Designed miniproteins, single chains, continued (5). Designs and how they scored, part 87

Each design is a single chain, and the fold is of that chain. pLDDT is the mean over its residues in the fold that is shown.

## One batch from the design tools (miniprotein)

Design m19011
Fold by ESMFold2-Fast:
Structure m19011 (fold): chain A 80 residues (1-80)
Amino acid sequence: SPLRQKLLSLIEEMKRLVDEAENALKAGKKDEAIRLVKQFFEKYQEIVDLLNQGATLTPEEVAELRENIKRAYKIYKEAK
């Protein structure tokens, strides 16, 4: 469905953002890492809005999303 395609695109974008945030943190760019994590959580809010509209994720997609959320929180904590 078009709504499911939007969900998958957002999950892919969130993965890109958390990967970039992790690389920024490794490079000592703490402010950049925080900025990217904030963008990550903005995309997560868009996913929540789509789920509230009746979109669904597979258990595997939920597991991937959950893991990337954990990664983002770890980056945020280490960058602070």
Scores: mean pLDDT 89

Design m19012
Fold by ESMFold2-Fast:
Structure m19012 (fold): chain A 114 residues (1-114)
Amino acid sequence: MDEVLKELSEKYGAKFEPRDVDKPTLYLVDTTTKEIILEALYVGDTAEDHVELEPLRGGALGGRFTLEDGLNDALKAAINASEEDYLEANKALADASAEGAALVLIPGKKQIAA
């Protein structure tokens, strides 16, 4: 786990801190400034098979939200892959990220506990 956080922090130049939850957290990082723009908790899937996110910081205001279809598909694949390998999950998510901004998936602290 420390190796995953170290590699992602070095790659994106941002400090990621796992939340005390049993679900992954999605971060949007400005690759120029190295600042975290958005932090959102994965809370489940909608009836239309979209990843439902709860904003914790930045981005969408108000209640839970979903991403556009292309980003949603990439995020869903990353969440599924993260059950075995967070580095592989983040590699796939990086390929779907826009220039100048990177989507990063970080495990919850309760997912790390054996």
Scores: mean pLDDT 70

Design m19013
Fold by ESMFold2-Fast:
Structure m19013 (fold): chain A 91 residues (1-91)
Amino acid sequence: DKLKKELEEIDKKIEKFMKEYGIDKSVIDDLEKGIELVGSSDEKKKEEGRAIIAKVIKTLREKGISDEEIAYLIELIKKKIEVEKEIKKKG
């Protein structure tokens, strides 16, 4: 359906970013974990999520990736998480 196609398109954009900047799947997995933790009702988990995101951002900056490109990646991953939640809600 439309949501599955949207998820596929987001995944392609993330894969392109990874290839362009030489980042591995573990960086994407850490960002997904951090963003999901920030969305938690548990304040300790929110703090952990913010720390993970900050560490990943620092690593990407040290690789010479611009703040604009880093923000673009974070927004792609946020959108991916939202679309995955919508797909689960429909199943």
Scores: mean pLDDT 84

Design m19014
Fold by ESMFold2-Fast:
Structure m19014 (fold): chain A 68 residues (1-68)
Amino acid sequence: MSDEEILELQDKLGEAVENGDVEKAREQLEKLRDKGLITEKELEEAVEAIEKKEYLEASKILNQALSK
């Protein structure tokens, strides 16, 4: 159950990042933080990158955070 929710959140997050949907991306990132998969700092850094339209950098931040 938890793992299925995590995969769904990662999929929705990827879609939000690709579409530049900052609000949707923040929502998915907050859920990942609540599950302990990313830190608050990683969440804020990823959101800032998305807001700056630096989607490649946002993807790198998230890849590093989720690979822990």
Scores: mean pLDDT 75

Design m19015
Fold by ESMFold2-Fast:
Structure m19015 (fold): chain A 65 residues (1-65)
Amino acid sequence: ASEAGRAIIEAAARGDAAAAREAALKLIQHTGSPVAALVAAREALRATGDEAAARAVIDQAHSLA
């Protein structure tokens, strides 16, 4: 859980939408819930202030649901 969430944070901080999406996919697989990935991404991006990366992760998570 923490490892996958951290990967989303790090990818978003780099501005790498593709890496953030891959990290979100791993979090969904690890926790079994798209909601967990969205919450982790939103909290991470709220801390860094990168709204564009948050939107990319949200779109990807929704495509999995």
Scores: mean pLDDT 62

Design m19016
Fold by ESMFold2-Fast:
Structure m19016 (fold): chain A 92 residues (1-92)
Amino acid sequence: MELELTPEALAHLEKAEAALRAGDAEAAIAHLERALEATPDERLRRLIEFAIAVLRGDIDTVIAMLEEAGHKVTEEDKKRIAELVEEIRKRI
């Protein structure tokens, strides 16, 4: 699918990726928030917001975004999502 990516958003996404590779989730979130401000494309904005929610461990927001995207999230899925988010955060 086609995403509109500004040079400013790309620069911030690259900095977020570098921060994640360095194990700095807080710096990665800050760069993702700046990428979000520079992004006019609604699909890319949703992807960035989802990534921020995952990195923050905001399970309720992750679940709400999945449900809004048309996914049926069961109680078992909610538990698996929480475990996966925590595993991702431990690796960063």
Scores: mean pLDDT 80

Design m19017
Fold by ESMFold2-Fast:
Structure m19017 (fold): chain A 85 residues (1-85)
Amino acid sequence: DEKEEKLKKLKEIAEKVRELAEQKDLDGMVEILQSLPSIEEALQVLLLAELEPEVIRELGRRLNREEDFEPLVEIRLAKEEVEKK
């Protein structure tokens, strides 16, 4: 139940981040990600929001978290390659 509640909250945040990505509002996305209590939650929000690799990299640069975000970009690209087969 607590795990489901956490996932639901992260999905709500991911929807807001996705909306900001559609509007090209990088500053708004940075603000939301900075408000999260941990890097793990920020990474999960990015995964749930299904952001483009380029957007994830730019957010990593702005948040000074490029090293944490680069593996996420690689995971997304690898998953897309598997799904194309």
Scores: mean pLDDT 76

Design m19018
Fold by ESMFold2-Fast:
Structure m19018 (fold): chain A 58 residues (1-58)
Amino acid sequence: MVPRGTIKAVLLAELKTMSEEEAIERVSKLFNVSKETVREVLREIRETGEVPVGAFVF
């Protein structure tokens, strides 16, 4: 039960320092969630857009 916003914020931070696949693996382990869940959040970031500082979602 990890909020998507938290996963998104960490994913965005990891993506600045590593590849998408590495970020997915890292975040999956950090939050103890499936890679599929992390991929879903990553897809939402790509498709819906992400605002800086985590203000709002479209």
Scores: mean pLDDT 70

Design m19019
Fold by ESMFold2-Fast:
Structure m19019 (fold): chain A 71 residues (1-71)
Amino acid sequence: SEVEEAKKWAEGSEKAGKKVVEEDPSKAKEIAERFRAMAEGLSVVSEKEESALLAEKYKKIAEELEKKAAE
C-alpha cells in the first residue's frame, strides 16, 4: 500500500532527522525548514490521499524540530 509505504518512510525520515539534531543541535532549524518545505510542496501539488498523509507527517516533524531550534 502506498499509504503504508508513506507512513514508514515518514517514520524513518523523522528518526533520521531527530538523530542528526540530537548529534548537532545547530542543524535543527535547517532540518526543520527542509521538512516544512517538503510538507508544503506535497500539499500544493497533490490531492492524493498518500500525499496528504505524508505532508501532514512532515509538517509534524518540522514543528517538533522547530521547537528544539527555539531552545
Scores: mean pLDDT 74

Design m19020
Fold by ESMFold2-Fast:
Structure m19020 (fold): chain A 108 residues (1-108)
Amino acid sequence: MLEETIEEVLDLIEAGRLVEAARLLYERIEDPVIRALATLLQQGELGALPALLEELDKLYPSERLRVLLAAAYLVAGDYEKAEEIKKTLTPEQQERVEELAARLEALR
């Protein structure tokens, strides 16, 4: 199901397994925009991650995805968009954003 696919993809992204996440998206989600962004992510273009997560949020919004999206914006240098999301989060979720941003930054 779509929810199960997105949750598995988020697990892979949070673990830094971006190539595997992109492959799963390409195989399971019939969306040309998501497939194009997944192709960029497979090529190591980390800057495609915020746009990809925005498209996933449109398909299946979740608190987990919003936390990861805020982390992706921080890594991309989009501090304003990251802060807009962080203001809607609990203190524990805000700490999770910083942890995920550090993990994603380590992939550079």
Scores: mean pLDDT 84

Design m19021
Fold by ESMFold2-Fast:
Structure m19021 (fold): chain A 82 residues (1-82)
Amino acid sequence: AKLYTPDEKLLALLQSSGITKTVLTPGEIGLAVSKYLKKNNLIDPENPSLIDLSNTPLGEITGKDIVTGEELEEAILSHSTE
């Protein structure tokens, strides 16, 4: 499996979710992001394909207020070095 080193902004977000590692697998990044989304109730309950990132650090990282799960995954990987 490929390992990713998040940039400083993404790493700070992952650390806020309890991640202490600086080099992570895509699965570890996905789990940390999923925990963050659940903790902050960011998934729309009527349309679970949409994620509201308005006024969150993750919204600053993605550059978008509302994203799909695919858009979020692409944005996160773009902020990581393999």
Scores: mean pLDDT 72

Design m19022
Fold by ESMFold2-Fast:
Structure m19022 (fold): chain A 94 residues (1-94)
Amino acid sequence: SNEEKEIHNEIGDILEEIRRAINLRDYEKALELIERLKEKLEKYGSKLSKSQLQNILDAVQNLIDELKENNAPEEVIEGLEEVKKLVEKIIKEK
């Protein structure tokens, strides 16, 4: 649906903004964007296909791996681990 497409695109945009904030070491902005991502997934994640959710899960895991390799603050890593658990929960409930 058009709504599903809009939600998926909005989540993709937030993930791209998180990556940019991380690359700039703007961890305060990254944490704000992670909370926004969690809110969107809690409200709309059930409307996304399993394939779309798997793509989001893969993107989140890649961000976690990059943060760990770069010794990023634990708070940012924990925030993305919470997003990962939320996406995994939504996938399991489908």
Scores: mean pLDDT 88

Design m19023
Fold by ESMFold2-Fast:
Structure m19023 (fold): chain A 64 residues (1-64)
Amino acid sequence: MKEELEREIIEGLARMIVGIKKIMEERGVPQEEIDKEGKKILETLIKEAKLDKEEQEKLRKFLA
């Protein structure tokens, strides 16, 4: 797969996760639950998108 497409997908996934966490924060969800759900969403996306080890590391770096 082309590196450009990979980068766009990883960036898009990171933006979606950050956006979801922000919405939860604005709705008054406790930070502990936001962090827990954020990790759950991240692991689900890794599994469903079948991201390889390098793609997983890139996604985790965008979220850290």
Scores: mean pLDDT 76

Design m19024
Fold by ESMFold2-Fast:
Structure m19024 (fold): chain A 81 residues (1-81)
Amino acid sequence: AIEEAEKVLEENRDASKEELLEAVGKFVEKLRDQGKISEEEMEEIERRLLGVYVRSLRDQASLEEFRERVREVLIEALKKI
């Protein structure tokens, strides 16, 4: 799961913040569909990712910094599985 998350982030290295958020959202949905996370866990990850996105816009964070913040949310969530 963590290795798959790293692959999604790497494949979207040059993506916009919105494109990365969409790609990660699809990845998290696949984890739910595979039974690796619950619907509630998916919704919590989505909420955390939205928070990262909003803060990144406010802070004018770079794409690289946004990617690292997204990575931290995914790794923290996947460690609980």
Scores: mean pLDDT 82

Design m19025
Fold by ESMFold2-Fast:
Structure m19025 (fold): chain A 94 residues (1-94)
Amino acid sequence: MRLTEEELEELEKKVERELALLEAAAARITAPADAAAILAAVRRRAELLLEKARLEHEGKLTEEKLAELQARLEAIKAELEPLRELLLRISEAV
């Protein structure tokens, strides 16, 4: 769906806030190495979703670019699968 410029700015702020809460929760629940790995993957996922939303807003989201972004999102999902139980516990603590 096409977002307005205001909606994109609000989405970016919401993502930053949610990442900060996730970082605080991760620090309470898990070892620093696991927390760092989860936060890095979640941040990369958020950045890709924001890039997709921005390209869609600008009318620059081609079929090729969408496929590229989806492939990168799938790779991040695969990175998070071994950490899924831990990520769920962190999300519940937010």
Scores: mean pLDDT 74

Design m19026
Fold by ESMFold2-Fast:
Structure m19026 (fold): chain A 82 residues (1-82)
Amino acid sequence: MAILRMTVTVPGLPTFTAELQVEAEEVGDRVLVTLTLSSGVAATVNLEVRLEVDGELVAEGSATIDLAAGETTEVTLELRKV
């Protein structure tokens, strides 16, 4: 069994509360990662996503997302395989 680890970095405000749901799909030389973000406050967040299998980095990517207070935002990132 491989250990799958996904790291998502979300710089927070002192009052920032966010819920993250993550789905990943491999498509050729890319990994598509769908993130569902929900925040109690309006914020612009920079996401860094790293996908590791058994401690080895297999794909990575980043995006900047604008969140509105009380809204759910879905974003798809195309991670580059390394």
Scores: mean pLDDT 66

Design m19027
Fold by ESMFold2-Fast:
Structure m19027 (fold): chain A 81 residues (1-81)
Amino acid sequence: PTITINGEERPFPPTPLKSSEKLQTIVDAVREQLGVPIEELALVGGKSGTQRLTEETDLSKTVAELLGVDESTPVYLIRVG
């Protein structure tokens, strides 16, 4: 399947993400387009950067802010469960 984030169609999963993208935008797109809940999602980036998303996750943050990575670091959305 594919998913559209900020007007760009991308594969899912794994989905390449931009570090500047807001978590809320990503989670809403996955939920609305594919029916996948937040609890089945994780982000991957950096050397040890697997971060599961939960109801406790601050969705006002960007991908870079959540993972503690810079804009040059490749980051991906994956499905877990």
Scores: mean pLDDT 82

Design m19028
Fold by ESMFold2-Fast:
Structure m19028 (fold): chain A 76 residues (1-76)
Amino acid sequence: SKEEKKKAVAEKLKKELPGVLPDEVIEELVDEIFTERKLSLPGSPLAEIPEEELKDPELIAEKLIKFLKQRFHVPE
């Protein structure tokens, strides 16, 4: 289901990006992607997401992880 896919993506982001964003914010970003089929954050490459990509929660998670590392990274 859509809700199960949202949870899978959010859980992967929480594991791959611990301490980068609060859990609530991660869940909000994932909800926007699955509901609006886009991400409204400034500089986001995810202005439009095909329905076919929403079938693959790992692909969505990888795209989000790459974007969030670029947008919010504070590397050592």
Scores: mean pLDDT 69

Design m19029
Fold by ESMFold2-Fast:
Structure m19029 (fold): chain A 65 residues (1-65)
Amino acid sequence: SSAAELAELKAQIEASDPARAEEIFLQRVRELSERIKQAGPKPEVVAEAQSQLDELLATLRRHRG
């Protein structure tokens, strides 16, 4: 489940040092980019990926101040 993956990544970011949290975020960006390439870029898939990245970025920014 995408929602379960997102919740797990948010928890990992919150439990990590700021530098490690940034690495987790960047790894997710790469994973979602590859998923889009493999599935073919569909507007709904791109929108879902962007929504997840926005939520993770908000979590990262809260964590590092």
Scores: mean pLDDT 80

Design m19030
Fold by ESMFold2-Fast:
Formats: C-alpha cells, structure tokens, sequence
Structure m19030 (fold): chain A 123 residues (1-123)
C-alpha cells in the first residue's frame, strides 16, 4: 500500500523520525540536490551515489528499520531500487516533480518498484 503525500519538509521530517537510519540514494548528477536535502533534515542522512559498489553495500547493510529516499528522474535506478527494497526490507520514499506525476515512464517505474511513500513536489 503506497502512500502519496504532497511534499512538505515537516511531513518528510515526521516520516524520517520513524526510522533508525536514513539514506538518500542519488545519481552523481543529482548529488548536490541530495546533499542540500540532507542538510534540511532533522535527522542525519547518508547521501549514497548509486554506483554498483554502493548498491551492493546497501544490500548488505540496510534492513527494515531503514528509510531510503530517492528522486525519480530516469529509469536507470529502477532495478536497483526494486532489488534493495525486496532484499533488505528497507522502506522506500520517492520524490517526484508534479510535472512528472502523469509521465508514463515514471508511472511504469513506480509500478515496478512499489515504493512505500511518494512525495509530490512543485519546485
């Protein structure tokens, strides 16, 4: 059961308070945006670049008490996100721009990943 939420920093901070560890999984291109998001969170979050070695590390270390946050901008991360969720039991929160809400490729990716939370943002 995926929960869809209009993005608000307070709502995200309320969500992260429920988890032991928070990871922000990002591409190298989006690293600065992920670091800026991490700086706004009320709990320490680890920014993780989605390299094969870092994904393997998350698969070994992450568990059901962890939250993984990611921005959905392309299909490249879909397989890794699905594998992490299925193998670790970690909860997945995806951030999607409002303009991409009805994008068919984004929708197909969400059906494959089955995130626990979807945050819709406008800026």
Amino acid sequence: ATKTIDFNLDKLNELISKYKRVFILTSEEAKKDAEELASLLSKPATVVINTPSNVKLLLKKANQDDLIITFITSGKAIKDLKEIKEKTGAKLAVLIHKADRHNPLIQLGLMAIKPDYIFIYET
Scores: mean pLDDT 82

Design m19031
Fold by ESMFold2-Fast:
Structure m19031 (fold): chain A 65 residues (1-65)
Amino acid sequence: GMMEKLKEIAEKYGVSLKEVEGARKLLEAGFSVELAADFLAAENPHLSREQALAAVEEVKKLLEE
């Protein structure tokens, strides 16, 4: 289900499920991928901007399933 796929994204990028859910909520609210990626990167300084963008793009693809 969607929750399992969000957990897989969280594990892949080394972020918490709550942070991936936060990015999902931003995307569902109509915010850009770039804004959601900036949110994720701010909470996770170990992520490059490119990695944060990639994580958010995977969340967006899941929402467009």
Scores: mean pLDDT 84

Design m19032
Fold by ESMFold2-Fast:
Structure m19032 (fold): chain A 67 residues (1-67)
Amino acid sequence: MTERELRLASASYLLNREALEALFAQHPEEAAKHAAFWAEVEALVAAVPADAADIEEVRAAIQASRE
C-alpha cells in the first residue's frame, strides 16, 4: 500500500469507528470474538494517522459512490 492509501484507510476507519463501537455495544459476543483484530487496526491507524483533509476525501468518495 502507498502512504496515501494507508492514510485513506485510517480516515475510513475513523469515520466508521463510532458506528462500529455502537454495533459492538449491541453485539458483545461479536465484539469479544474480534477484539484482537480491532486492537491491531487501532494500532495501525495510530501509526498512520489521517488528517482532516484525508477524512473529507473519504467522505466525498463515499457520498459520490452512493449517487
Scores: mean pLDDT 72

Design m19033
Fold by ESMFold2-Fast:
Structure m19033 (fold): chain A 87 residues (1-87)
Amino acid sequence: IDDREVWDSLSRMLASITKQAVLVLDADEMEKVIDASIDKAVEMSKHYPGALPILLKSLKDAKNSEKLSEERKKVIDKAIKKIEELM
């Protein structure tokens, strides 16, 4: 049984929830959700190295959305840099 498949699914679920939250929340609420998601991805990365890269890709995809204000894009940029420094 490939335990990595379970962790991959959980990592993708976290990334999907984070992306959806980022697209509907204001900048303050978005920053809190992103910070919590990064914290959980760091915990998960101890079991599955793909957790942080999966979250990183999701945030990069969210940043490319036409619905994001410049302030919200700046919050995502800060999060992307933080994740890259943790990898």
Scores: mean pLDDT 81

Design m19034
Fold by ESMFold2-Fast:
Structure m19034 (fold): chain A 106 residues (1-106)
Amino acid sequence: GKKLKYTVTDADSALEALRKAVEEKASEVEITIRASADGLVPVGKAVAEGLVLLGEKNPGIEVRITVLDEKGEVLDEHVVRLESVREGIIAGIGLALRMIGLSLDL
């Protein structure tokens, strides 16, 4: 299947990356989030919304999400397979909560 890789820095870049993954019928997506502390929650929300869409449009897709700080150190890493919208919603909620936690610790 098609594997796509994206680095996202804001909500707009996240939404564009996830839209392209849907259009390309990706079976695997790697998303690297590199944002300031203030940007983590908006980016997390955009990625969470995209996970719901990917679960609906690309069922069975594997998504790897890596969150980096400004020095390139890994803050969070998660891999999820989205069998349907249900898994997209669950993964999205989990990501949003983790991004809130990270934003409070930075």
Scores: mean pLDDT 85

Design m19035
Fold by ESMFold2-Fast:
Structure m19035 (fold): chain A 65 residues (1-65)
Amino acid sequence: SREAEAIARAQELMNELVRAGAEHPEHRADLEAMVKRLARAISEGSLEQVEAANREAERRLAELA
């Protein structure tokens, strides 16, 4: 389902943000804040909020590449 795909993507992005924080300690606090935002969207948010948080996490990770 679209919801299951969005949640699976969020979990992948959370793992990638944690790894990026280890590789870029100067950005660790900001990346940890993104992990918390994704976790909150999964737990308390709508599908649209999970998808929006996924897009923001992807944009942040792209800026580090």
Scores: mean pLDDT 87

Design m19036
Fold by ESMFold2-Fast:
Structure m19036 (fold): chain A 85 residues (1-85)
Amino acid sequence: HMLSLDELEIRGGELWQRLDGLVRDIGGFGTDEQRKEVGKLRREFMRLMLQMDDAIRAGDVETAQAYLDRMEELLRKIEEIKKKV
């Protein structure tokens, strides 16, 4: 299943909003260890988001989708940390 460029931009924005909420919750209720791990995952997410934006600007749907899939994987890891909060 390949998304259009517009769908990739929308989906990326949705993942970023979800990430922001999770980071806020873990920041308020999590342990120092959980906050450090989430900080590491958030930085990786931001790096992938910038690479996805580059791919979108180049019209490279397949590369943009691959970065989106990796961002979704990072978000799942952060959601798993949130479950322990």
Scores: mean pLDDT 84

Design m19037
Fold by ESMFold2-Fast:
Structure m19037 (fold): chain A 59 residues (1-59)
Amino acid sequence: MSDAQRLYLAKGLLRLEASERELREEELDTVVQRVMDALDLPASARPELLAFARELIAE
């Protein structure tokens, strides 16, 4: 699986978490780290996933 495919799946997992419950900003670092660990994503993916997660809760 490519890094792009893993990143796409990570965003899917973040959307799933947000759909199941209200995500608070204080939880974003923990949730993003959990998703990155599950998909073995590099640290360079963290800023993009944090930005994406912030957009999800900012709706």
Scores: mean pLDDT 79

Design m19038
Fold by ESMFold2-Fast:
Structure m19038 (fold): chain A 65 residues (1-65)
Amino acid sequence: SALERAVEIALRINELAKELGVSAGEVAQKIAAKLGKTIKNAAEGLQLLIDQPEEVEELLEEMEK
């Protein structure tokens, strides 16, 4: 489901944040900015992961390298 995929992406964002020594929110904001978007709260962040999972996953793959 879209929600299950969004949860998996959120967990991946959290792991990247731990490796970088920053908050998951900071990583989410950076991803949103790379997509030309601004997220103001956690609900908007979750909606981005539901609406554009492929684009977020591609950016995460680049950021993890």
Scores: mean pLDDT 84

Design m19039
Fold by ESMFold2-Fast:
Structure m19039 (fold): chain A 79 residues (1-79)
Amino acid sequence: SHEEKAREIAERVVKNAKHQFDQGAESVTLTVEVDDRETAELLAKEIEELAKKAGLKVESVEISEANGKTIVTVKLVPA
């Protein structure tokens, strides 16, 4: 389902961000391409939930479209 796909991507995003913070990053910006706006909105929601559980804060989320693709850009900081 779109929700399952969004959750899997969100888990990878948050895991990647945690790894970057463990290496001394002060902020992490990640960009993900998804199939559609619905998946992007679900992904943003799942990232916020998982980030909070991981001790991270979502500073910004942008959903945009480029070249027929939906793009999610998320900026994470330590909470």
Scores: mean pLDDT 85

Design m19040
Fold by ESMFold2-Fast:
Structure m19040 (fold): chain A 68 residues (1-68)
Amino acid sequence: DFEALLEELRRLAAAGRTGVLVGDAADRYVLVVVDEEFDPETVAAIRAGDPAALDAAEALGLARLAEA
């Protein structure tokens, strides 16, 4: 559920890791653990708030939700 994903996101942040919560129009959510999904350069760009890198993380999350 969404609350469990928020708690996991907080745990990742506490461990110095990066996660992105992605929601679709049907109020479904997925947590993208970017350290596990992208190369180190893309992860660094996401942490820096690069819009293109954030869009890539969102696109991955939306693709996963579309396949579920």
Scores: mean pLDDT 80

Design m19041
Fold by ESMFold2-Fast:
Structure m19041 (fold): chain A 99 residues (1-99)
Amino acid sequence: MAAEAAALLARMEANEEKLLEKAKEAGLSEEKLEEIKKAARLQKELLRALAEGRTTEELLQEFGELVEAGDLEAAYELLETETDPEVQKVLLEILELEK
């Protein structure tokens, strides 16, 4: 599991460059490009926390589903159950981007 998370993290780093290049070609603004970079950084931090056993796949999956559904209130409640302060901070930054 940790090895799989580390492999996914390396793939995400490679894919981030390609995604930003495609977004520039599609004519996205610098502001939108910075949002994409920040989102990718936050996802990589969550994968590191998962690889280190500081959080769980179950919590991250539920949080992601709530954010995708636009249920930010429930996502904030789930965030408050996280005990690792660095993971909690990353989840809060993700919610701030969704405003």
Scores: mean pLDDT 73

Design m19042
Fold by ESMFold2-Fast:
Structure m19042 (fold): chain A 87 residues (1-87)
Amino acid sequence: MSREQKVELARHLVLASQYLNQGDIDGASLHLQKARDIAPDSPLVGGAWGDLMYAQVTGDYKDAGERILSRARRAFRDDPEALAVVD
C-alpha cells in the first residue's frame, strides 16, 4: 500500500468515526466502503466493519467510532503521515 493510499484510508476511517459520533450509520458505512475499495484485504478495514456491525447490536455508535480510531492508530503507528490524519 502506497503512502498516499494509507493517508486516504486514514481519512475515510476518521470520517466514519465522525459520522458514528453523530449517529449517522449511512455516512459511516459510505466511508467504510471507500476504505474497503482502497484496501479490500486489510484487517484494519475488516475490523472497522466488525465494530460497526457490533454497534448495530449494542446501539453504542460512539464506542464503535473510538474503536475504529484506536485500530487506525495501531495500524499506522509507523506511518507518520497517516497517523497525523487520525490524531
Scores: mean pLDDT 86

Design m19043
Fold by ESMFold2-Fast:
Structure m19043 (fold): chain A 108 residues (1-108)
Amino acid sequence: GAELADIITAALAEADRAGAPSVREAARRALELLAERLGVSVEELLAFLAENAPTSGVAASTLATLAVALGRVDAADALFDAYRAKDAEATLAVAREIAEAVLRALRE
């Protein structure tokens, strides 16, 4: 819900203040912590966010925040453009691309 976006945003801000090595590491830690608390994997959490992005502004904004954190501002812009146009198919496609990009970045 709204708490997911807030937790990720707060974790990124805390990493900046603490001198964390990267925004990516802060995002990874926030996703791992939330997945653990929900009893799901990070992959399952990201899949859930992608599938719900067309109907949930919180899911869409969370994925956009993650895309920006990974340097994928283009993907964040595309996601918000599709969401604002109420194009569910386009929103879902971009959301899935972001989720896959996040998973790849966390493995590298």
Scores: mean pLDDT 75

Design m19044
Fold by ESMFold2-Fast:
Structure m19044 (fold): chain A 73 residues (1-73)
Amino acid sequence: SKSEEAIKRLAERLGLSPEEAKKVQEEFDKLNKEILENIRKTMKEDSSREAAVKAIADALIKVGDFLEKVFER
């Protein structure tokens, strides 16, 4: 998946061990699933372009927060 590829590249850049990389990948996969579920729910309630942009912006903030936590660990 694209998330697995992204995590592998991030792990290489951060010098993470294989065990740490796998744990980060599992957390990211879980986050990605939650983000997609939230977007689907939002779009079901409001299918407007504005709602879609808002959902995407919220998802990007959550991904940013996750990456910051990975760097702080």
Scores: mean pLDDT 72

Design m19045
Fold by ESMFold2-Fast:
Structure m19045 (fold): chain A 57 residues (1-57)
Amino acid sequence: GPAEEAREREAERLGREAVRALLAKDLDSVTQYAERLRELGLDAAADSALATMRELV
């Protein structure tokens, strides 16, 4: 439904921003985007972004 589609769109946006921050090694931004993903109930996606960040540092 519309609420689910809006959530998916926001999750996609946050995912793209997290990847951009990871490529720039902007760890503070990665952490902020991961927190936003977690607030949307996407804990696995947030944990994945933070784990990737740790491997790149």
Scores: mean pLDDT 80

